Designed miniproteins, single chains. Designs and how they scored, part 65

Each design is a single chain, and the fold is of that chain. pLDDT is the mean over its residues in the fold that is shown.

## One batch from the design tools (miniprotein)

Design m2404
Fold by ESMFold2-Fast:
Structure m2404 (fold): chain A 74 residues (1-74)
Amino acid sequence: SAAENEALAAQVREAMELAIEKAKEAGALTPELEERVERLTAEALAALRAGDVEAGLAAAEEAMRLLVEAVAKA
């Protein structure tokens, strides 16, 4: 349902906001990484809201991997 899609999108948004904040605190969030992660997060949320759960979660997972890799290299 649209309500379930919005709930999932909200959960993904909250998880991404936390991950971005952790990367920022670690000094790992470059302007290029921030732009790419924000773009992927917007794509993920739009896909989830449209009911494309597979595409939305794939985009969110890519954004999360980029943040985790950046923190590991910092």
Scores: mean pLDDT 87

Design m2405
Fold by ESMFold2-Fast:
Structure m2405 (fold): chain A 55 residues (1-55)
Amino acid sequence: SEQTQRQIELEEKYIEELREEAARLEPGSDEYLLTLGMIRGIEAAVEVIKEGQAK
């Protein structure tokens, strides 16, 4: 649906913003690792949404 496609686009934009944030953080810092964890969580959620639409 259009609403689900918009949600995917918003989540993908948020992932891009988090990746930019991670690039500004010290590699291996707690903040860096937390940001990577957030990216992985959102990517996993987006994949579940995409799978639910792929029929």
Scores: mean pLDDT 81

Design m2406
Fold by ESMFold2-Fast:
Structure m2406 (fold): chain A 65 residues (1-65)
Amino acid sequence: MKEQILAALTEYLQSKGLSEEEAKKVAEEVLELLEKGDYQGAIELLQSHGLSKEEAELIVDLLKS
């Protein structure tokens, strides 16, 4: 359910200090990378926006399941 995952990830990123607009954009880009199978790109994108490597890897692992 792409919309539910997008909403949840957007809210999580906002809790990390991103604006609603930035969080939504990052969440959309992460989902696009996951759809392409670019898991490393998704991890790197999340880290570039303030998440730790461990947090980014956990999020990607949960979303690819």
Scores: mean pLDDT 81

Design m2407
Fold by ESMFold2-Fast:
Structure m2407 (fold): chain A 54 residues (1-54)
Amino acid sequence: NIRDELNKILKKNGLPEITESELQQALGLNNGDEEKAKQILKDKLRDYGVDPDA
């Protein structure tokens, strides 16, 4: 699952988990499209100094 995948990366880097509201916001902005929501959440990871595509 997208949230579990991203939270695993965040936890590895000592960062807080993505909240339900953040995930819901990303899904809502993209009409429930998980792939587009994943892109938004990846952008958030970059804000924390983590590259999820590396």
Scores: mean pLDDT 69

Design m2408
Fold by ESMFold2-Fast:
Structure m2408 (fold): chain A 56 residues (1-56)
Amino acid sequence: METQKLAAEREVRELGEEMGLSEEQIEEAIKKVNEKLEQGEQVTREEVLETLKSLK
């Protein structure tokens, strides 16, 4: 896994756990973030939080 994807996954997982999301919801958020990264889009911390909040 590329360093950028690994860092993004860690950030999503930590924030999701703090928000009380299930592991399934966190995995869905990781998939969405990785899809944006694969498309060459930048993903900010705010976009990660919005993605996690949308799954809650």
Scores: mean pLDDT 75

Design m2409
Fold by ESMFold2-Fast:
Structure m2409 (fold): chain A 70 residues (1-70)
Amino acid sequence: LSSLLDKAKVEERVARMRELAAEAERHGDYLAAARELARELLELAAEAGLEEEVREPTERELAAVEALAA
């Protein structure tokens, strides 16, 4: 499981992801925001060794957003 340092890094990156989502929402480009968040989540998961557990849910959510945008 993640150390206290890993937890702090995760919390900071989650805050950045939320900021990016809010920015994309203001620009009206939800698809770009979803893709960026998915990329950052997968990168974070890979660093934590949790990529396999996070990848499937992230890909599923991204696919749902892309379907809505179509």
Scores: mean pLDDT 66

Design m2410
Fold by ESMFold2-Fast:
Structure m2410 (fold): chain A 64 residues (1-64)
Amino acid sequence: SNPVIIAVAEHELAEAREIAEKTLSPEEQKEVDRLIEELLRAVREGNLERANELARKLRQLLDK
């Protein structure tokens, strides 16, 4: 995938991690970390459908 797109995704996901650390339990933070790793993998593989699905799940966890 495009390195610029990957860098932007990494930046946005770092911000999501900061929100999770402040608002979620340690167990929920572990789930967020797992989803972030899977999302970054999907982006690197160019699997846009999988990336969008994982992004929706991540947002659902952060909507508290």
Scores: mean pLDDT 77

Design m2411
Fold by ESMFold2-Fast:
Structure m2411 (fold): chain A 61 residues (1-61)
Amino acid sequence: MEMENEILVSLARMYLGIAKLEEDKKEQIESLEKAIEILESAEKPDEELIKELKERIEELK
């Protein structure tokens, strides 16, 4: 159970990293949205990280 949440956070961080390397604004948003989906799928989602990612999407729009 604890290990599963750590894996999901790691996957979300990978997509966040991909978003940072993307030069296309649309691709950045898509990668951030994927990270949010992964975090929200967790049994105990990291709401602070989800909020940060949502704020980044708004900044990119």
Scores: mean pLDDT 74

Design m2412
Fold by ESMFold2-Fast:
Structure m2412 (fold): chain A 61 residues (1-61)
Amino acid sequence: SEAEELLKGARQTKEGLIAGAQKWYDEQSKDPSKAPEAKEKLEELIKKSEESLRKAEELAK
């Protein structure tokens, strides 16, 4: 119960973080010289955020 509430909050925080990164990527993607690097950083952020949540869920089990 408490662990589930904590995870819900963490998921909302992750979505906000990713939304900000999406806006940043959208701006970077206007420049073809920056787009590949920006894409990599965006994917890294998403993967890191998802791994953090999954690890927290496993530890909370």
Scores: mean pLDDT 77

Design m2413
Fold by ESMFold2-Fast:
Structure m2413 (fold): chain A 70 residues (1-70)
Amino acid sequence: EEKKKEYFDKEIDLGVQALKAAVDLVVERRELERNPTPEIQQRIAELQSQMDAITAEVKKLEKEKEEYEK
């Protein structure tokens, strides 16, 4: 059942991307506490945008899985 494998692989890939972005966000927030610079604030904003994009892709994948299960 190729479709189930596709969804599983996409879920794993999105999970890895989310974990990486979350770790980077924590690291950048800690650096912001030590050195509050505009450059660090910009990186945090970019990482937050990446997290938002990943969340949107997860919701899209969930909807695609739901449509397939019909």
Scores: mean pLDDT 80

Design m2414
Fold by ESMFold2-Fast:
Structure m2414 (fold): chain A 61 residues (1-61)
Amino acid sequence: SMEEELEKALEGVRKLLEHMEAAGYSREVMERFLAWEISTIKDEEIRRAVEEEARRLLEEL
C-alpha cells in the first residue's frame, strides 16, 4: 500500500542518515547521498514526504 511504501521510504532515509553520520560523512556528502536516494522514489507524493523528513533530520544535526 502507499502507506507501507511511505513508511519503508521514511525508515530507509532515517537509517541511511544514521549510517552516514556514524561513518563521519560531512553534511554536504550526506545531503548528496540523500538527494540521490530520494530521486529514485517513483511516487511523487511519497518522494515529497521523504524530502521533508530528510530536511528535518539534517536540521537536527
Scores: mean pLDDT 83

Design m2415
Fold by ESMFold2-Fast:
Structure m2415 (fold): chain A 61 residues (1-61)
Amino acid sequence: MMSKEEVIERMLEAIRAKDIEKYRELVAEAKANYSEEEQKEIENEVLSELLRNDIEVPQVP
């Protein structure tokens, strides 16, 4: 199981690579393995990095 920091980094890598499927897997892993508070922390960190780099947030169908 990866750390919160590792999950955040991998999510950002997937978004930059436009690998939506990998991003979906990482979101599911975070929901399964982390508390609601920790999931929110991961989400906030990812969104903060995306805003800083002006990257569009991927929409998962």
Scores: mean pLDDT 74

Design m2416
Fold by ESMFold2-Fast:
Structure m2416 (fold): chain A 117 residues (1-117)
Amino acid sequence: GVNQEEMLKKLKELVEKYKDKLSPELVELLEKFLKEPSHENFRALVEKLQELLGTLDRSLSFEELVEEVLKIKALGPVAYVLYLLSKLVNDPLVEEIEKLASKVDPEEAIEYASTGE
């Protein structure tokens, strides 16, 4: 699994590096999540990051939705936020996070999603 503590450290470093280029609203959401990584703070932050990336402005296909759910499951909440932020600021760290997501077996992830005859 992905080490969430190491990802949290990297996320703090990325926020510090780019905070002067980010909107005050996004910085506030990032700081709230870093202080209290609750489901509510995670959801609010992810919704804002996806809006800024243009992901929410299009209808996701079933396949695209499955890929996003698999990334969240593979990376965990902290690493997924780090992924979206690194993608938004075009930081090279995005490539390392994508490699972590790609190490998840898609068949195992599908089997976990389909437990329910």
Scores: mean pLDDT 71

Design m2418
Fold by ESMFold2-Fast:
Structure m2418 (fold): chain A 90 residues (1-90)
Amino acid sequence: DPVEKQKAEVSKAWEIEPDPNTPAYARLAALYDEEAAELLRELFDLGSQGQQFSPEALKALSEALKAIEAGKWEEALEYLKKAVELVKQK
């Protein structure tokens, strides 16, 4: 089952490399949801540029990653959109 395989790969990437700047999640997302992959890349780029995430933005990102691990791409997309919005709010 490609969804179960994707969940396992995402969970493994998080356990080995739990760095939100890691592009592994964006690569995995690109196989299943291009919009989620683009939002993940934007968040990783913002983090790599030194943008500090608020606790609320980190919570939204964490919920998005949990949704990705569960194969819930629609839920993940909504949390990723919220995380990007929160990071851009100053």
Scores: mean pLDDT 66

Design m2419
Fold by ESMFold2-Fast:
Structure m2419 (fold): chain A 91 residues (1-91)
Amino acid sequence: SKSEAVRYITAAKIAIVGADYALEQGNLEEARRLLETAIDLVKKAYELAKGDPELQKEIAKVATDVANLARRAGFDELAEQAEKLAKEIEK
């Protein structure tokens, strides 16, 4: 449902904020865990947003935000996963 997808998007955004804070504190383990959580939440939101182009666009943007933060943190594998996910959603 759209409501369910929006809840997953909101949770992913919260996880990204938490990851950014963890990076500021030098807590790389927590930052990685939160970014992995954000990727999982983005995937769940995408499954629920099939056929909703506007919602898919927002989910792709969130995936891109995960990718940018992961790349900045040196989590190259997570960045590549999030970048690939954003591209898949934008197709």
Scores: mean pLDDT 90

Design m2420
Fold by ESMFold2-Fast:
Structure m2420 (fold): chain A 74 residues (1-74)
Amino acid sequence: MSLEEQKEKALEGAKKLLETLIKEEGLPRDVAEELFKEFEEKINKAKSEEELLKAIDEFMQRLAEAVRAVRAAR
């Protein structure tokens, strides 16, 4: 699989995950859109599979923090 194909799949997966978190965890759509934009910028700058995986790991950490913040506010 090419790096470009891996980037496309990562962005598609992130989009689906964010929609699930909006529906199931009450993640605000504006927060989800901001997280997606940051992730898209990092993915587009990734020059290797290692950088791509690092961007995914950072995105997953940011999602966990955002969900925790939403739960703490309720």
Scores: mean pLDDT 83

Design m2421
Fold by ESMFold2-Fast:
Structure m2421 (fold): chain A 76 residues (1-76)
Amino acid sequence: SDAEVRQKAIELALEAAGDDTEKKKRLVSAATQALDLIQQGKVEEAYRTLKEGAIEAGLSEEEANRLAEEIVKIAE
């Protein structure tokens, strides 16, 4: 269900953030925005938004790419 996909995406974002409260907020926001874009059929925009948001939140490019791939995969 859409609710289960959203919960899973939030959990992935929280795992990637570790213990940093601000990073958690930013990554959860990026993940939920990306899901909303996927729901609209904007998969390329969702991937880019999530990757860019994750990098801005302090993830490496490799970590951001992995998070974006995992969230897009569960939203298929």
Scores: mean pLDDT 85

Design m2422
Fold by ESMFold2-Fast:
Structure m2422 (fold): chain A 57 residues (1-57)
Amino acid sequence: SEEERRRRYLDRLIAERVKPEQRDVFRGAQIALERKDYRPLTPEEFRKLAEEEEKKS
């Protein structure tokens, strides 16, 4: 399904950018943004989101 494909995409990027303990929070933020825009994030947007979530804490 498209949701399953999106999940695999996110899993790969999260593994590369986000520490394990932050993955659930980061994924929640991504899903919220994707839900608003109804599209997957670009690599650049993903990178910015990862940096902001890490620093926000």
Scores: mean pLDDT 63

Design m2423
Fold by ESMFold2-Fast:
Structure m2423 (fold): chain A 80 residues (1-80)
Amino acid sequence: SGLEEEVNKVIEFLKEAKKKIEEEEDLEKRKKIAEEAKEKVEKLKKLLETRTPESEEKKKIIEELEKLLEEIEKILKEKE
């Protein structure tokens, strides 16, 4: 389904974004990676809230998205 494909694409993007932000030395580029990750997560969370009923699977997806975003934001804050 289109929603399942969108979830998988966003999760893959976040995993790649985390890898890129860990390797990136330019602060401005790191900020851009984190901002793009945040925007994708917020858009997908809104889509899930609007288009899917409450379920344990939905909760697990949201938790995984939030976990990956928190990891990216933590790297942004700690990297000098």
Scores: mean pLDDT 81

Design m2424
Fold by ESMFold2-Fast:
Structure m2424 (fold): chain A 75 residues (1-75)
Amino acid sequence: SLAAQLEANPAARAVLKAMNRDGKGELTPEDIARMEAALRAAGVDPDRVDGTFNPNSAEPTTTNLRIARRYLAAR
C-alpha cells in the first residue's frame, strides 16, 4: 500500500513520525493537515506542486505525501 511504502522510506518515515500525533505510524487527516501547514510555512503550496514520482528525488517526502494525500482524500 502507499502508506506502507511511505513508512518504508526513511526520510518520509522521519517526517511522518515527527508529525504523527500518536506516533503509531498511520497517516491520519490531521497528520496530512499538519504536513500541508508545514509546507505552506516553508513557502510550498501542496496543491500546486506537480511532477513525476521519483524515489531518488531530493524531495521524496513531498512527493510521497502528495500521493498518500490523494488516495486518502479519495476515501
Scores: mean pLDDT 49

Design m2425
Fold by ESMFold2-Fast:
Structure m2425 (fold): chain A 60 residues (1-60)
Amino acid sequence: MAEEIRKKVEEALKEMDKATPEERYKIFQKLVEELTGITPDSTLEERAERMRRVVEELQA
């Protein structure tokens, strides 16, 4: 697991170093999806939902 993660990260970084800004964004998204199956947007939304629940509890 750890070795495969390191290998994928190294490959992505190598490609990003040679790529344009737009290509880097695509490479980064692909890496995150391959490692976790979760997009950055999905992770951010999950955090927002947790914060919302805390606020609701405080309102009570």
Scores: mean pLDDT 64

Design m2426
Fold by ESMFold2-Fast:
Structure m2426 (fold): chain A 77 residues (1-77)
Amino acid sequence: SEADKLKQEAQELVDRAAEEAKELAKQGKVDEARELARQTAEEVKKLLIAAGVPEEDAQRAGDIALGLILRLIDEAA
C-alpha cells in the first residue's frame, strides 16, 4: 500500500541519515551531523503523517529517530 511505502521510506531515511551522521562525526563535523539528525527527525514525522499515522505518534517516532542518531554521533566523535 501507499502507506506501507511511506513507512518504508521513513525507515530507509533513518538508516541512511545514521550512516551519514556517523561519517560526519568521524570527520569532526559534529554540528553538521546534529543538524542532519534534526532534519531527518522532521522528515520522518512528515512521512508518517502522510502515511496516516496520528501526529502525536509521528512526533514520538521522530523524537526516537533523533535520539538514536544523536547517540551514534556521540559514539563516533
Scores: mean pLDDT 89

Design m2427
Fold by ESMFold2-Fast:
Structure m2427 (fold): chain A 60 residues (1-60)
Amino acid sequence: GPELLRATAPVPKTGEDELALRPGELVELLEEVDENYWLVRSLATGETGLVPKSYLEPVA
């Protein structure tokens, strides 16, 4: 299935292509854009955007 990730801290939206997340929000990994940023989809809202991967952890 899709790779599920969880936000470990509040993620700020600082750019137009970024996604803001609350701690504990679940996202689906869509693309590993570069070494620092991943494109994800929020399971709660269906919104997509870039998130720094350091804020995300795999869901067991």
Scores: mean pLDDT 83

Design m2428
Fold by ESMFold2-Fast:
Structure m2428 (fold): chain A 85 residues (1-85)
Amino acid sequence: KYEELLKKAKELLAEIQRIVDEVDSNELTPEQLAEAYQKALDLLVEIQKIYREAEKMGLDVSELRKLLKEAQAALTYLRRKLDDM
C-alpha cells in the first residue's frame, strides 16, 4: 500500500510540474493562470491527504515529505505569477 501511495503522490507532483511548464511556455490570460493555480492547489491537497494517510499507517514519510515540499514550492511560484497580474 505504501508503494501505491508514493506512486500516486509522484503522479500528482508530475501533473503540478506540467502545469508550471504550461504557465512558463505560454502567454496565459489572468483567467487561465487563475484556473492553472486552482488546479495545482487541488493536486497539492491530494498530496497532503496521501501524506496524512501514510502518517496514520505509521510509515516513514520522508520521501512523501520531499514530494510535498516540491509541490508547495511549485504552488508558491504559481501564486507569485498570479499576484503579478
Scores: mean pLDDT 84

Design m2429
Fold by ESMFold2-Fast:
Structure m2429 (fold): chain A 77 residues (1-77)
Amino acid sequence: SELLERALELARKAVEAARRGDDERAYELATEALRLAEEAGELPQEVARLLAETIRLLRDEEKRRELARRLTRVHKK
């Protein structure tokens, strides 16, 4: 799936941004990855793992909470 390939690319970039301490960029990339997974109706394990790692690395509590909520919702759909 083209959507899932792009979601994976964005999730990888989100982890890289979070590791650099770029919470804003990590949040933007992770949010777009989740949007693409929602659109595809599927959340691959590798994308889920990378997004969970992004959430763990985020310093911003609000961004962390919002992404965790969205990840949980996508995983149940």
Scores: mean pLDDT 86

Design m2430
Fold by ESMFold2-Fast:
Structure m2430 (fold): chain A 64 residues (1-64)
Amino acid sequence: ARIAALEAQVAADPTNVQAWVNLAKLYLQEGDFEKAVEYAQKALALDPTNKLAQAILEEAQRRL
């Protein structure tokens, strides 16, 4: 599964901002807003300027 592959990727390299952003986006698409917030925050902790992670966080928080 795509989510499982991305989870394995961030477990192997927790500094991979793109993988955290991709996880946040997938959970947002699945309607898991709590997970989308969690993973978007992980991406922003690594790169606070990541506009996609910011947008995912805002949308997920709006849906909580």
Scores: mean pLDDT 84

Design m2432
Fold by ESMFold2-Fast:
Structure m2432 (fold): chain A 85 residues (1-85)
Amino acid sequence: SAAEADALWRAVEEAAESLKTRFTPEQKAVIDEFLAKVRQAKTVEEVRAIMDETLEKLRELGAPDELIEQVKALGRVYIRVAELR
């Protein structure tokens, strides 16, 4: 439902802002780009493509595996929001 999607989207936005504080300035720029892109995404396929690009960039910038897993978890919630629309 739209109400369920809206509630879940608000929760994931709060989680994303909290997680962003754990990254270096260069990695934060990648997360900001990720958030801008997923806010415009309309389909599950678009969210997956954005996730793949974001994870690759974060790995190149030396993000630790535990933070990569946290970004993957955020991506799954954004995918769920897209599915509920």
Scores: mean pLDDT 83

Design m2433
Fold by ESMFold2-Fast:
Structure m2433 (fold): chain A 99 residues (1-99)
Amino acid sequence: TRQSQQFHQQGLDYLNQGNWQQAISFFQQSLSLDPNNWQSWRNLGISYNNLGDWQTGIQLFQRSISLNPNDRNSWRALGSSYSGLGDFDLSRQYFQLSN
């Protein structure tokens, strides 16, 4: 819907400002209206990664990929999350899938 797109854009604006908590709030509101928006799932995951919550980020990127397996940015973000957790073997594998 137009309202879900507006919430997504507000989430992006806060993400770009480094306001991770506000970004999370707006992406969650976008997803409550449009749960198939894989870009909002990815950006929600990026917001959690920026807070250091790598485990939540992984779950959210997996949701994005389940909706759009061609989203290279979600595969790359999985690699970054596993690097944050110290799992460098999985990180390398997911970065390879994103290229």
Scores: mean pLDDT 90

Design m2434
Fold by ESMFold2-Fast:
Structure m2434 (fold): chain A 74 residues (1-74)
Amino acid sequence: SPEEVIEEVLREVEREAEEKIRRGEEITDGDISEMVRRAAEELRARGLSREQVEAAARRVANILQEYKDKQKAE
């Protein structure tokens, strides 16, 4: 289902962000933009609608922004 595809992509994004943080790397605005772009491209390629891709892209951006904000608060 589209939701299962979205969940898979979100898990991949979270894994990538966590790995980056564990390596001591900063999550930059450029990293967020690139990861959102790649996620949206994958979702579109897998046949999701524009609305589903846009909604999922916002979820990806929010997750990555939370990781970035946590790094800034430290």
Scores: mean pLDDT 84

Design m2435
Fold by ESMFold2-Fast:
Structure m2435 (fold): chain A 91 residues (1-91)
Amino acid sequence: MPSVGELINDFLENSKKEKVSLKEILDYIKENHPGAADASDELLLEGLLARLDYSEVPKFKGATPDSEFSLEEIREWLDALSEKSQEELLS
């Protein structure tokens, strides 16, 4: 199974949009990772955000599923998540 980080990278590589909502990324994760399929967007996002160092990515503090970010900003978010933190969300 691909990790959450691999799924986000796949989403970024295949996206033709300048900006994406966090909901679009969460939906992509839920479609491609069965362990996340039954989770609410809010619970998945809270779990992901709880594992961020906000000193590195302060713009994600208080983000909601409807929050929109550039693909570069999402890559910064991905880089701030450890593989272990991604695994813990879907265990």
Scores: mean pLDDT 69

Design m2436
Fold by ESMFold2-Fast:
Structure m2436 (fold): chain A 58 residues (1-58)
Amino acid sequence: ASEEEAKFYSELGKELIELLEKGEYEKAIRLANEYGIPLSKDSTLDEIENAIVRKYLE
């Protein structure tokens, strides 16, 4: 991805982590899936973080 795309997904990742810290798992999963980050209700926090990192690092 471009530097601009990497920055976008990095900021998205921060929002997703904030939602997860607040216990808003449904909102985090829906937002992630809308932007092509594969998450489910059965995903662990480590899996979610890794999926976010992979998306903006490709």
Scores: mean pLDDT 70

Design m2437
Fold by ESMFold2-Fast:
Structure m2437 (fold): chain A 58 residues (1-58)
Amino acid sequence: DQVQQQQQLQRQQQQQEQEQGLQDILDSLANNKQTVENRRRSEQDSLDSQLKQLLSSL
């Protein structure tokens, strides 16, 4: 029955879209955490570089 096959395909597509939506949210959260950590590390590196320059000046 072609109608049954079409309905099954539609259900699979809807499931896939919902799963992709959840994965996108999880990826966004993971990326946000990584971005915050990277920013903190970059700031620390900048401070360390400034401190080294000051120490070299002494």
Scores: mean pLDDT 75

Design m2438
Fold by ESMFold2-Fast:
Structure m2438 (fold): chain A 93 residues (1-93)
Amino acid sequence: MKQAQAYYEEGLKYYKQGKYDEAIEYFQKSIALSPKDSELRARAQYYLGMALFDQGKTEEAIKYLEESIRIAERDPSSPVLLLAGSTGLSVVK
């Protein structure tokens, strides 16, 4: 079952609505079911980090954003790197 993809898509719906608590829940579920170092995991961690940042949980947000970038660096075609650059968000390292 592609449940991880379904959770990620549900998380995006909530994120676009500014419902960050719900978005975080679904992104975490997507991450738990996603293979390690997968593109889906990287994207879910990126949006989880952005939702946490929007809630003012900056330190937690940075951890997830760093992890998403780490995965994306292993796949240079990953859109996560472009998304990180477009947000103006400072990720330390």
Scores: mean pLDDT 73

Design m2439
Fold by ESMFold2-Fast:
Formats: structure tokens, C-alpha cells, sequence
Structure m2439 (fold): chain A 70 residues (1-70)
């Protein structure tokens, strides 16, 4: 239904906003790591944020597929 589609589209928008925030943090961490290449703490944070990006992109794709099935 159109109502279900709108709810899924709103959920996608929220996830896309979260993805933008995570991608911004990832770019900041990449810049910090460039200045401090041996910082293991920064490497771990970068890996964690990269995993979050993958998870969010996967969730967004699942929701987009649900809209296609409506």
C-alpha cells in the first residue's frame, strides 16, 4: 500500500541520515590516521565505522527491496 511505502521511505531516510553521519566520522578517522599511521586505536575505530557503513547500506537495500515488492 502507499501508506506502507511511505513508512518504508521514511525509515530509509533515517538510515541514510545515519549513514551520512557514519561516513563523515569515517572521513575524519581516515584524515587522523594519515597524520598518525601507527595509531592502533584509530585503526580499530576506522574498522568499526567501516563495518557500520556496510550494515547500514545492507539494511537500506533490504528496505528498498520491500518497497519494490509492494
Amino acid sequence: SEEEKKKLEEEIKKLEKELEEVEKRLKELEAELKENPDDKELVLKLIAESIRVIGLEFEIEILKKKIEEL
Scores: mean pLDDT 87

Design m2440
Fold by ESMFold2-Fast:
Structure m2440 (fold): chain A 67 residues (1-67)
Amino acid sequence: SEEEIAKLLSEAAKLLKEGKYEEAKKLLVDRLGISEEEANKIVELYKEGKYEEAERLLVKVYLDRTS
């Protein structure tokens, strides 16, 4: 459901902000269907403090996956 997806996106963002990169990456790949390559890019942006760019990329990649 859309509500479930929104919850997963929020959980991923929370894990990334908390520095739990491996847990966040697993959630992005296994639960949201984002590729490992794109998940790694999102993790790297969070590590660099580019949170706005990372969140924008996360939404874009997810939409591209489901389109």
Scores: mean pLDDT 79

Design m2441
Fold by ESMFold2-Fast:
Structure m2441 (fold): chain A 57 residues (1-57)
Amino acid sequence: MEESREVARFIGRVLRKLGDALQKALELRKKGKEEEAEELLKKASEEALKELKEFEK
């Protein structure tokens, strides 16, 4: 049974993507580009939610 491994791998992938987006957003905020940082985080969150929905089905 690979279900637990698949779930862990999927979550790990999503978390890595979110972590990358968070790092980029923090860099943008440090440069005073708060609007771009917020947009990046919103897009990353929406993509993560979409992947979660696809996986849940």
Scores: mean pLDDT 77

Design m2442
Fold by ESMFold2-Fast:
Structure m2442 (fold): chain A 69 residues (1-69)
Amino acid sequence: SKAEFEELVKEIEELIEKLGDTPVGKVARHEFEELKKEAEELIEKGEYEEAIRMLKKFKDGLEKALASL
């Protein structure tokens, strides 16, 4: 759903903020900007499930990166 997509975007932004001004955080912010554009294109086409899947995968990567700091 659109609401689930918006919640995932917010959660990812919060994780990136927690990574802060670290090299990992800077890379994550850049990658998320690109991923968000791709996900928005999927949403525009009605492919919510694929967009959500992409965001969940990215979020999992960020959580692992944060846990490794």
Scores: mean pLDDT 82

